Designed miniproteins, single chains. Designs and how they scored, part 57

Each design is a single chain, and the fold is of that chain. pLDDT is the mean over its residues in the fold that is shown.

## One batch from the design tools (miniprotein)

Design m1972
Fold by ESMFold2-Fast:
Parts: sequence; C-alpha cells; structure tokens
Structure m1972 (fold): chain A 66 residues (1-66)
Amino acid sequence: SPLIERLQALVERALASTDEAEFVRLVVEAMRVLSQLSPEEIAALPEELKRQLQELEVRYLELRKR
C-alpha cells in the first residue's frame, strides 16, 4: 500500500531527525497517514512499525509538554 510505504518512510525520517521542528512535522504527517488507514490495515502493520509509532508518540508527547 502506498500509504503504508509513506508511513514507514515518515517514521524512519522522524526517528533519524535531530531537529525538533522537523521531528514534529514528520510525526504529525505520519499521524495523518495513519488516520487514513482502515482498522484492518493498522492491525496488519509490521510489529516493528507499530513499536516505532508508539516510540514516536511518547517522544512527541514529551516534546509538547515543554
């Protein structure tokens, strides 16, 4: 799926980002892509990608508390 490929690319870029503004932009864009996926597509995501998405969400929430 082009959406899943885009999600993977955004997640990889976010994890590699050293700039907070770029990180936030990439995480927000990844969440927008995720919102376009069906529940079945979300359930079928690779387990590593699901883990990475959770890691990004935790980091994003910590950054938003500043």
Scores: mean pLDDT 83

Design m1973
Fold by ESMFold2-Fast:
Structure m1973 (fold): chain A 58 residues (1-58)
Amino acid sequence: GRPTIEEVVEYIEEEMRRTGLSGAEVAAALAEKLGKTPTTGVEALEVIAEAIQRGIRL
């Protein structure tokens, strides 16, 4: 199903712990991996939600 806000936050925190990147760097790396260029915070959250739904990790 569609990830909740809580699931998105947990995913970012886990990727930050695993990679040593900041939340912004995690979002940017996921966008690059998905071939996306988010221009707003909403678009960045949508990229993270898509990564969760597809099981994509950094």
Scores: mean pLDDT 78

Design m1974
Fold by ESMFold2-Fast:
Structure m1974 (fold): chain A 78 residues (1-78)
Amino acid sequence: SEALIEAAIKHLEELKEALRRLAEQTGDPRIEALVEQIISILDEIEEALKNNDWEKAEQLMKEADQLVAELQALLDAL
């Protein structure tokens, strides 16, 4: 469904904005670096979704999940 893909892309854009605010609020360069890496992968997921490349989107989502876990561990250590 085109509507579902559009909704997914909108949610990814909202997540990217939330991550940027998180980096700004913490001021920690390690958090900033992880946030930049996550946003880069989210951009690649959006492109994969636009191209109906579900296999690539799934692989990139797994990579994003790993970086999000690293970000959570870093936040918990602050």
Scores: mean pLDDT 86

Design m1975
Fold by ESMFold2-Fast:
Structure m1975 (fold): chain A 99 residues (1-99)
Amino acid sequence: GKEHKLLLEIIGLLLRAIGILEDLELLLAKAKAAGDAAKVAALQQLLAQAQKLYDEIKKLAKEAFKAETVEELEKLLKKMKKLVDQLDALLAQAKALLA
């Protein structure tokens, strides 16, 4: 029912967050290969911010897997969506640095 749909959305957000971190690491590797020290430093700062957001997303996901009510799951999902939106914004900034 509704609980299973919310848990699948939470899993989807975790996978999205992992994908964003992998994309950021690939962009950092690309900047390092190009030898652009300023872009490398900027991407390292963005990746550090993304790691902090991902740690918070992981904590919320652990709480969600222990949640006993649909209302608690919906509240946690809303918080996770906001953090994933912040990760997407960091990825957009990182892509702009290499454009």
Scores: mean pLDDT 90

Design m1976
Fold by ESMFold2-Fast:
Structure m1976 (fold): chain A 87 residues (1-87)
Amino acid sequence: SRAEAEEAARRDAKALADEYGKKNKWSKEAQEAYYKVLYEAALKMYELIAAGIKLPVSQEEIMEKVFKKAKEVAEKVEKEVAEKKAA
């Protein structure tokens, strides 16, 4: 169901954001930005899978692109947070 897709997306995105946030020593703001990108992508993917819709490319290929985008967004937020703390 949609609710099951939402719960799975929240769980998976939260676990990855916590792991990579700790690894990269990101602020809470950067971790949240990373989480939001992963959550939105995972939710869309899980909803398509649950509906029996064939993904346009492999799940692995989708996630590779999503991880790159999520990292870029988180690093941008981290720089903004660091600049505000320095001011």
Scores: mean pLDDT 82

Design m1977
Fold by ESMFold2-Fast:
Structure m1977 (fold): chain A 76 residues (1-76)
Amino acid sequence: KYEELLKRVVEAIKNRDYEGAIQAAEEILKLDPNDEVARTVLHAARILLDPNATPLQKRAAEIGLELARKRFEKRL
């Protein structure tokens, strides 16, 4: 259910569970392919799992995940 997916992505972000955040965001995108917040989670979490990402890219990704978490919390 959509609300359960929102809770899953929010908890994954809070726990620094980037793989869990990716899985939940992918499920949200199956329901709504135009969800910009879910796309932001996918992009940011993938950067944080990438060993080749620069320090600037990782910092931007952390900020992006925090903004996405707050936006999903407002949908709950």
Scores: mean pLDDT 86

Design m1978
Fold by ESMFold2-Fast:
Structure m1978 (fold): chain A 79 residues (1-79)
Amino acid sequence: SKVYSGSVSSAEEAREEVEWFLENAEGGDVLELLVTAGADQAAAIAAVREVAERNADRVASLETRPTPRGVLVTLTRAA
């Protein structure tokens, strides 16, 4: 399985990264997406969750963890 890494600072960037990952990744692949601290962080996290919910059949797990640099989203592609 592959690990994809990225960072986003807006809802639009977050939506694009998650949609790209779900279209291009294989089952068991992981996206580690850092949502940077800032005014749009909550909207970006909401966008990640929205895309994951719309594509629930393609998502094995979604976890969020606060870090000093922002919120790390770990998304695993379903088989």
Scores: mean pLDDT 89

Design m1979
Fold by ESMFold2-Fast:
Formats: structure tokens, C-alpha cells, sequence
Structure m1979 (fold): chain A 56 residues (1-56)
């Protein structure tokens, strides 16, 4: 199994989380999200969400 880190940005934390989860489902449909993070980027003012996906 390999770990893949995915990242998405949005205007809100909720949208950023939704985007990264959708990206994980599209790119790694057989993968499982094992860790998530979300924070606001002070330079851009946007929310950044990450997901670590365990893939077979």
C-alpha cells in the first residue's frame, strides 16, 4: 500500500474539505482517507485542506 497526499483550496474550510474528499474519491476510488487537515493560508486568505489516502 502507498500513501498519497492530496490538497485542495476553497473560500471556506467546509468547501476545502469537500473538494479534497471529492478529489480523493475521483483519483483513488479504491483508497481510504486515513488522515485529514485543514487550515487557512495567511498569504492567500484561502482555506487549504489535505487528505492522506492509503492506496493498494
Amino acid sequence: AEGVLLTAEADTAEEARARVRELAAREHPDGEIVAEGVWRDPETGRWVATALVAVP
Scores: mean pLDDT 83

Design m1980
Fold by ESMFold2-Fast:
Structure m1980 (fold): chain A 79 residues (1-79)
Amino acid sequence: SISLIQRRLNGMVGSLGMAYTQQQIDKGDYEKAGEAAAGMIYMGATEYGKKAVELVEKANPEVGKKAEELGKKELAELS
């Protein structure tokens, strides 16, 4: 079972990561937004990271797809 601490940390990472991703999209920095989305997946906030990839893909489909691929590769290499 996932501990309460792990659940809370994943929620905090996801919430902060989503806010950062949106900030980068608003600035037009789609590369940093994509890196943030992939980073959330890498840090275990997978559901938030996937939502962040969707936000990036909606704003810039090329970068969003690249972020999705990077996140999948990171999980495969570290799992």
Scores: mean pLDDT 74

Design m1981
Fold by ESMFold2-Fast:
Structure m1981 (fold): chain A 71 residues (1-71)
Amino acid sequence: DAQIAAFQRQIDRDPNDSTAWTNLGVVLRDQGQFDQAVDMFNRSLQIDPMNIDSAVNHLDMAVDRVVSRIE
């Protein structure tokens, strides 16, 4: 939660910081909030479409979401 708050504040200061969106997505993913993490990676890619870290994390999250649907 403290990490999410820190990255959210970074985004509030500079909403065009694609790295901040990627970092927020990674933290959300680690906490199992896959839908929100995917949204964060999409925002990062809209700002910087060449952001490989966001693209890779977005693809990994898609796989995790398919597995989570087993419930």
Scores: mean pLDDT 70

Design m1982
Fold by ESMFold2-Fast:
Structure m1982 (fold): chain A 117 residues (1-117)
Amino acid sequence: MSIKELLEKAFEALKNKDVDTAAEYVIELHDLGYPKEEVKEAVLEFLKSKNNIVAYGIFKANYDKYVPDDEFAVAETVLLGFETLTLKADNTDNIINPKYVEEVRRKVFARLEEKYA
């Protein structure tokens, strides 16, 4: 499955309040082994597709501050993208509930910390 397909499936799961399925797609995306720079570009295109200018701007401005250069970088890239989609924007319905993004973050990092322990 491509980065784009996994981002769309994780986003749909988040909209449907299915945090376990969303977490599985984020982990699958991590396990594909793409460089964080390639995943960053895919997330930027994904945010453009959701017509959320606030999400796009905040993701770009904060990427280098919040995304590490380690084994967690890909998961952090995806989760930062979804976290920016929790913000209100006047011209889009493509907003997700921050509660479910936070639950996905906890599930993803619990599993990745176990994997790299």
Scores: mean pLDDT 82

Design m1983
Fold by ESMFold2-Fast:
Structure m1983 (fold): chain A 95 residues (1-95)
Amino acid sequence: SALEKLEKAYEAALKVLSDPNATAEQINNALGNFIAAAKEALASIGLEDKLPEIIDESVKESAEETRAKGGDVRYGYILTLKKIYEKVLELLKSK
């Protein structure tokens, strides 16, 4: 299902982002797969057009928190990923 794909893509992306030796290619591929799964999940409820707004808001919130806590770029990516996942999952649950 779209939800199962989203959960698997999220877990895979977190694993890559938590690896300090992950290459830029591995990170880009994992994030790309996650975004594709998120779009598919939102499309299943007719809200795929909400994805860009969810990404923008998540990036903004994560950047603010990363700066406040003195986190590095990797910390920022992990927070952004978590916020996107949480926002998409909340929309899926409310349907």
Scores: mean pLDDT 83

Design m1984
Fold by ESMFold2-Fast:
Structure m1984 (fold): chain A 77 residues (1-77)
Amino acid sequence: SKLDEEYEDILNRTAGEVAAAVLAGDREKAEQLKKEGIQKIRDLLKEAGLSEEEIEKKVKEATDFIETTIRLAELVK
């Protein structure tokens, strides 16, 4: 769906920006970009009319994905 495409676009863009910040050695920027991306995801899902429970579940999944990206970027740095 268009919502799934927009969700995945924000998630993948955020993960890429976060990974780039980690590889550049800017951990504070990586954390800020993660928070901004997660907030954009929350706003998207809320605007789409998802329940708070569904929003929190998807936000947790997105957060876990971004945290995994940070861990992998730190390993190859």
Scores: mean pLDDT 88

Design m1985
Fold by ESMFold2-Fast:
Structure m1985 (fold): chain A 88 residues (1-88)
Amino acid sequence: MKVEVKAEGDTELMKELAVELARLAALLLAKGMSPEEVEKLLLSGKNTTIEVKVRGERIDENTYRAEAYIEDKKTNKKGYAEVELTLT
């Protein structure tokens, strides 16, 4: 399994959280969950100071891409990550 990561954030914590969310999303796609199911699962906490949005897609037979966006609504600090996961 190969993992490529691109990330940015207003703080190291927000960047790291975005990376872990994108990695989780890519893994769930690789395990056979649909993009819609992954996006809905990771959006299940709606009334918190931390907002999470995730998008995923299958690129090819063994390659999955996921994006995660995280925001602390109280501080307006943001994080973003893109993860590409290849199973071979």
Scores: mean pLDDT 80

Design m1986
Fold by ESMFold2-Fast:
Structure m1986 (fold): chain A 89 residues (1-89)
Amino acid sequence: GSEIKRIIKEFLEIAKETLELMQQGDITGAVGLTLRLIGLGLDAERKYPNNEELKRAIELAIEATRLALQGNFDEARKLIKEIEEILRK
């Protein structure tokens, strides 16, 4: 339980940082965080292939970073809020 929540919190933090970097025009930093997120997502899915909450959080975080990289900040923020909701329940 606690390990899964820790991982989801890390995905949330990376998604938030990617959005902030893109809003500040730091494309290089945002791309770096996106690559880190993809690597962590692959590792987490390998370790916990049957955890539905973790899978959903990973999918939301990857999609949020993709939207942020495209400049779609409002939609990225909505997905980030969904990850926060998963962590609270």
Scores: mean pLDDT 87

Design m1987
Fold by ESMFold2-Fast:
Structure m1987 (fold): chain A 65 residues (1-65)
Amino acid sequence: DARLNALARRLYDGLIAAGLSEERAEKYAAGVVLALQDGKISEEELAALAEAPDVERAEAIAKEA
């Protein structure tokens, strides 16, 4: 899904801007996408994180994936 890929990329870029390494930003962004695909979060939650990346929230969601 092109929109999902765009949201994941925006989240990744925001996490990098917040000071994360490329490896951590990729891991957290991928984990958040997996959580969405597993039904653990909504598309609204992913869109909110993409607009205003919260490192602690992204990490917490990724750990549940």
Scores: mean pLDDT 80

Design m1988
Fold by ESMFold2-Fast:
Structure m1988 (fold): chain A 63 residues (1-63)
Amino acid sequence: SARELAEQARRELAQLTQDLNDGKITQDQFRQQVEELIRRLEPYRDEPEVGRTIDELRGALAS
């Protein structure tokens, strides 16, 4: 469901953020993976939980 996709994307963002902070991935790899998550969620953006999650993902890219 859209809710499960949003929850999974948030968990993946948390893991990617930790991996970036631990030096396990580069900033370029982080950006590519976050953009991939946004693309996966984009068809469901009209769902409020998904829209908020996309905004959080875009915020992570603006850092």
Scores: mean pLDDT 86

Design m1989
Fold by ESMFold2-Fast:
Structure m1989 (fold): chain A 113 residues (1-113)
Amino acid sequence: SEEEELKKLLEKEEEERRVEKEIIEKGKEAGELVLKDPAKAKEAVEKIKEALKLGAKTSERAKKVAVAMAGMLIRGFVGLGRYDEAREVAEAAAKEIPEYRDAILEDTQEAID
């Protein structure tokens, strides 16, 4: 029925919004880890890789949110002079969400330059 189809659509929209929130929370945690303790850079990179994998398998909006969170962490690492970690995040994002590969890599190089 139309009511059952609408219910499924609303449940899918709610799930997608929940995943988007999880991606944002992981991105925020990764940024806070790097800002508070540079020794936790590897933990921050792993958190953003998890966010990118969630984005890649969920929706076009979730992919964009995950790429935006990765971009924030890349800029954070660049601001700290941590260019190797910035490149590692950019390469991870380009691998998980190849549709944004060129934009991610170009933005990262511009931020370093």
Scores: mean pLDDT 86

Design m1990
Fold by ESMFold2-Fast:
Structure m1990 (fold): chain A 78 residues (1-78)
Amino acid sequence: MEKLEEALRKAYEDATRRHPGVAPLARKAFEEAVKIKGNLSEVMYVLAKYANEARKKLGPEAGDVLIEAGRKALRDLN
């Protein structure tokens, strides 16, 4: 559980550093995903939901940055 929370925080920081405009959506994605314990599918759904919203509001690069940061963090969890 602690590893997942740290990974999601790192994903938020990575996305915000690469595309500062996604910070509000990345924060919401991180806060919502952190509350999900042991359900990786639901975590991925939340990240995809906010990545899609970022894509609609800020353009395709914003969505890609958010989902890529999330995927990297979850992959690094083992």
Scores: mean pLDDT 78

Design m1991
Fold by ESMFold2-Fast:
Structure m1991 (fold): chain A 66 residues (1-66)
Amino acid sequence: SREELGAKLSKATEMALAVDDNPTPEVVREACLAAGVPEEVAERIARLVEEGKSLTDACVEVYLNS
């Protein structure tokens, strides 16, 4: 559900930011997967970060379009 996705994205964000304040796409992908975010969603967030979006903005964009 969207609510479950939101909870997982919040956990993924916390985990990634614990590694670095500006996490790389690879760190973002690993944090998302560790938080239980589906692989296709984790890849989308990592790509948005690679394209220059902040982790927070990438997660919000994916969440709102879920």
Scores: mean pLDDT 83

Design m1992
Fold by ESMFold2-Fast:
Structure m1992 (fold): chain A 77 residues (1-77)
Amino acid sequence: DPEERAAFEVFYFLQLNLDLSLKELDEIVEIVREGVRTGNVDEAAEKIKKFLLEKGYSKETADAIAEFVKRVLEKYS
């Protein structure tokens, strides 16, 4: 299932690299699943970037994570 594979790759990467709660991780992986379902890769990446900025992460971190998410979504689109 492309949605679950994309969600797992993003979840695992974020869990290793950021100090997000399980609730925050769940919110991000649902955006990832929607990105796979709709094919709106850029929209999903931008939503995640905005979410991370609202949680107080730096622009550099948010940009790097959004780029990673975009690559994962492009692989499963």
Scores: mean pLDDT 85

Design m1993
Fold by ESMFold2-Fast:
Structure m1993 (fold): chain A 76 residues (1-76)
Amino acid sequence: MREEAFRLAEEGRNEEAIVTLALELLAERGMLSPHVTRANLRAMMRGEDVPGLSPAEARAAGQAISASGILVTAHL
């Protein structure tokens, strides 16, 4: 939940907060797939290649990570 993500951010766990919120945003939009995992989202945050994602899945995940980073920063 969004509250859990913000709690993680307050604890200094910003990567976990962003990943948690990004997964929620993707779920709210109906864009979750078996290829969109916590490990893959962390890899994308580090600029690593994520095999198995379609261009649409990668775009949606990237947008969710960016939006989550903004929201976590605004909450802090």
Scores: mean pLDDT 76

Design m1994
Fold by ESMFold2-Fast:
Structure m1994 (fold): chain A 78 residues (1-78)
Amino acid sequence: MVEELLEEARELAKKAKETYEEGKKAGKEKEGEKEAAKLMAEAVELKIKAVELEGKLEEAKRMREKLEEAKKEFEKWY
């Protein structure tokens, strides 16, 4: 299960990068950036779940705090 979550997180992070680059090339940079940010947030949430399942609760808490800060900054601009 942990390995499955990490693999899903890697795939989402890859899709986020591809979405960003594609938006930039298509002249839809802002739309691509917004969609990439959503995919990246989902990837980080899966990674946090994996870390929690490994019993690294303090590390998971730090990651959740970082994600919450990133989401607030993103929502401020979109």
Scores: mean pLDDT 78

Design m1995
Fold by ESMFold2-Fast:
Structure m1995 (fold): chain A 57 residues (1-57)
Amino acid sequence: SLVEKAKQLAKKGNEMQARIEAGEDPGQVAADLSKETAEQGRFISDDIHRDEALKRL
């Protein structure tokens, strides 16, 4: 549901802020979240599992 997606986005924002307050580099935290968001935007579960297997070679 839209409510669940909104809660997930809020959780990621809170985690990013907590990591920055803990002294992590803001640029690195943003890069990590950007990669996760880009992969979720595609939603190809079978292809994601295959790509992960290839990256572990």
Scores: mean pLDDT 65

Design m1996
Fold by ESMFold2-Fast:
Structure m1996 (fold): chain A 59 residues (1-59)
Amino acid sequence: SALQALREQIAQLARQISKLEEQAKRAEKEGDTQRKKELEAQIEELRQQVNQLFLQISS
């Protein structure tokens, strides 16, 4: 169903966000401020995508 496809897409994005969050924490520990900022920007974009998909489910 369309709902199942949306849920699978949200799950995939959530996994990607988790991986990027781990990388951002590693960059912070290493003092790599630039890499941390790049990763945080990517995380924010993916969170925006998840929010849009969630609105489609909630409609």
Scores: mean pLDDT 86

Design m1997
Fold by ESMFold2-Fast:
Structure m1997 (fold): chain A 58 residues (1-58)
Amino acid sequence: LTKDQLEKIYELFKRNGLENTSIQELAEEAGVSKGTLYRDFSSKEMLYITAEFWKKAS
């Protein structure tokens, strides 16, 4: 995923919360397929952690 895609994912998680955000919504927000997300991330929780670390590192 690109920086811009991770930032969109992070903002969606902030708006909706981890429990209320589906993998489909995350994929749609980032403009990728669900398969692309599952390829790089084992779980929704891992995706959240990665997006948060990216945001904190910038």
Scores: mean pLDDT 79

Design m1998
Fold by ESMFold2-Fast:
Structure m1998 (fold): chain A 73 residues (1-73)
Amino acid sequence: SVRDEIILLTLVLTASSTVYLYQKLVAKGADPQLVEQEKQTAIELAKKARELAEKYNASDKVKAKIDEIEAQL
């Protein structure tokens, strides 16, 4: 449904934003413990996005975006 697509898209966008912030923290030489916590948060969000994409039988395009997010972790 459109609602399920919006929920999944929101989660994918949130995961992507978290990965971006993680990469920026690494680039700035932030505290290693905070960097690791952000990385773990990104991993959990990506995992949840993957589970929902499979559950909702998401398009190959959405699944490819999740693959891109996972590859950056």
Scores: mean pLDDT 85

Design m1999
Fold by ESMFold2-Fast:
Structure m1999 (fold): chain A 82 residues (1-82)
Amino acid sequence: SMESLRLIAEETEEGRKADELRQKSTDLSNQAANLRAQGDASTPEQKAVLDAQATSLENQKAVYDSEAAGEEARRDALRARL
């Protein structure tokens, strides 16, 4: 039916948004881990700066994770209607 096609299209779009946000979250997590590893090999002063940068990326990751969870919930609700 046309309704089923619409629900599939909406589910696909919410899934795409969730996947994009999860990819951004993963990229930020990897960047933060790399900064912390660099900090561990650096002076205490340099480590403090790198750890602060890593924390900023981890905070942005938390925002993307929250947004992804919202899109995933919408996708799952649409899937339940299929």
Scores: mean pLDDT 90

Design m2000
Fold by ESMFold2-Fast:
Parts: structure tokens; C-alpha cells; sequence
Structure m2000 (fold): chain A 95 residues (1-95)
């Protein structure tokens, strides 16, 4: 992406998946439930769990990301804002 990487994404790129998970969980704990970054953080959490072979936790993280996207759409009527992220999450869940 064109934005500065989140600290967890840097750790993920280094193959430090357990540390990336800890950073993503810490960031999630500081954000409001309907914050636009929350579904992106759950997606990254799912990707890290998947790399560790923790497939059930990965699936739950992806499903949580989709739940948050739905809640954001209910309170913020910008249905296209997270469309590409939703497509990526659905593709991961289909694997």
C-alpha cells in the first residue's frame, strides 16, 4: 500500500508472526469497535495466524473482520469503503 506500514505489518514481513499478532491485538484494544482500522487489523491478524498454521484462529479473525465491516456499514453509509478488504477476506475464507 501507499501508506506507512503498521508496526505489526513490519513484524509480519520479517516472519515474526507471533510478535505481529501481539501488536495487532494491542492496537485492537486501543481502538473503538467501529473504527475503520479494526477490520484491517483483524484481516492482518488472520493472515498471521494462517502463516502459523493456526487455521481456526485465522478463520475466526477473518469472520470478525467481516462482522466489523457490517457494523461500520450500518452506522456509516459508505458501502464501497471496505469493499476490497471484504473481497480479500472472503477469498481467504474460501480456501
Amino acid sequence: GSTSPLPGVVLFRQGRYEEAIAVYEAELAELAEDHPAVPLLYFHLGEAYRRLGRLEEARRAYERALEVIRRIYETHPFPELLEKLEEEIRARLAE
Scores: mean pLDDT 78

Design m2001
Fold by ESMFold2-Fast:
Structure m2001 (fold): chain A 96 residues (1-96)
Amino acid sequence: EKEKEEELKKRIIDGVKELFDLFSKATGNKEVAKKNEDIAIEEINKMSVLEAYRFASELAKAVLEYLKLLGAPQEYIDKIEKLRDEFEKMAKELEK
């Protein structure tokens, strides 16, 4: 139902906001974080719930790889790995 899909999409959007808050804190670049957050949310709103969870998982993987290349603090790496795992788990739960 539409209401359940909207609830799940809100959870994905909240997770993506947390991902880019962690990115902002790790890099010190609030403007880049906000711009990428807004683009990601716009894309998620066009997707199915399953597509959105898969997208969020891949987005978290990309952010994680980038922050590892920058030598970001392990605390932020660990939090983003947890977000990635949560998105991936939900994508698997929604697969038939």
Scores: mean pLDDT 85

Design m2002
Fold by ESMFold2-Fast:
Structure m2002 (fold): chain A 101 residues (1-101)
Amino acid sequence: SAEIAALEAEAEARVAELEAANRPAEKGRVAAEYVRRLEELRTGEEVEPEEAIRRVLAEELGLDEERQKAMVRMIVEGLSLEEHAKLIEELTGKKVSVPPP
């Protein structure tokens, strides 16, 4: 879909801008909003940001419901990339490397 592709390109550009500006909390919040908008375009339904993120995390990571809720809360609250990586490691047991600033 051209609309989905355009929104994905916009999201990548905006996220890259915030990463270059070293604003990880704002990057997390902005990324969460783009996930919500992309899910609305895919389903044709209005979805809450938390539910949209939960669906993506369930599909991509196969996390259980409790871990999904914890990650959604973290993303919506705009935790730093370092805090995000630590929480993923605790919840999944997988070590996540934070990209250098």
Scores: mean pLDDT 63

Design m2003
Fold by ESMFold2-Fast:
Structure m2003 (fold): chain A 63 residues (1-63)
Amino acid sequence: SMTPTEQAIQRVQQGQATQQDVDILEAAIAALRAHADSIPPDVLQAGLDELQQALQQGKQQLS
């Protein structure tokens, strides 16, 4: 089953972002940064890039 973060990314990709999705993505980025030392650098960077791209697209859809 999809996590809330995965569902938020999917809604952004469909052009259907809500403010809740933006909030979820911001929280997910903060959580990854808080646990950066426990994540391999390549995995961390890929995850941050995906979440940051989705966040930028989601914010644009709400403008």
Scores: mean pLDDT 88

Design m2004
Fold by ESMFold2-Fast:
Structure m2004 (fold): chain A 77 residues (1-77)
Amino acid sequence: MEEKLKKAIEYYKKAIEALKAGDWSTAAKYLTLAFKAYTTLSEEERRELALALLDGDAETAIAILEKEIERLKELLE
């Protein structure tokens, strides 16, 4: 469990860095890896994230992912 959480956090952080750089392809790759490792994102949050990515709304996508990283860090306590 702990290793999956740590890997998910690592991949979400890399996805955020890619989004900040405008590298949507790399962001999509790391998001796929993060979701396969672990996610607590609700169906609504996943929909909002997908729409933000389709619209090129990096700010909204990053906000959702940063909140997810905070939740996953709490699970490591």
Scores: mean pLDDT 85

Design m2005
Fold by ESMFold2-Fast:
Structure m2005 (fold): chain A 59 residues (1-59)
Amino acid sequence: MKTVDELLEELRKKYGDSILILPKGVSGTLKGVVSAKILEYTPGNEVKDLEKILEELDK
C-alpha cells in the first residue's frame, strides 16, 4: 500500500492543479472560489479515501 504522501504525489503528477484535495467539511467554503474539481477525504481514512479517488480518476 502507498503512504498518504505517495498518493498525494501521484495525484499531483497525474492531475496537477485540475483537482483540489481537502478534508471533508472544508470544501464547502471553497466551492465558489476555485475552478479545480474539489475531492474530499475523511480525516483518519486518508489512505483509503485517496486510493479510491485515484481509482475513480484513472477510469
Scores: mean pLDDT 69

Design m2006
Fold by ESMFold2-Fast:
Structure m2006 (fold): chain A 83 residues (1-83)
Amino acid sequence: SAAEEAIREAHRRVAEIAESYRERAEAALEAGNEEEFRRVALEIIRESRRVLEEALERNRDLPEAVEKLEEALEILREEEELV
């Protein structure tokens, strides 16, 4: 369905964002650089939020996609508060 494709695409893009930061995050952890690790985490969250918000706006007419994307955005909001 269009909703399933929209959710899958948003999830794929979020995963690609996280993967693009993997080496930088691992280097920060290895160095014990908590400030850099925090910056990386916040950048991942911000970019992921943009992707999910774009997907939500594009798929407003698909209730199942809206529900799943809003749930993902709420999880990101909670994760940002923990960083």
Scores: mean pLDDT 88

Design m2007
Fold by ESMFold2-Fast:
Structure m2007 (fold): chain A 72 residues (1-72)
Amino acid sequence: SSSLQAGIAGLDGLIARLDAQIAALRAQLAAAQAQGASQATIDQLQLDLDVAEGLRGIALGVKNILLRKLAE
């Protein structure tokens, strides 16, 4: 169905954006740690990373459900 295909395409776009964000946050966290940034800065970057990784996991889970429904 066009609705399921659109949903999958939207989730692929979200996952790609989250992958880019996670890579950027990991690089920022590593740089902050290397530069001796404040604990507050490190904690904020870690929180942002954890949220992005959680959202990616949810998006992947939803995509897998939609793929199963599309295969029926």
Scores: mean pLDDT 91

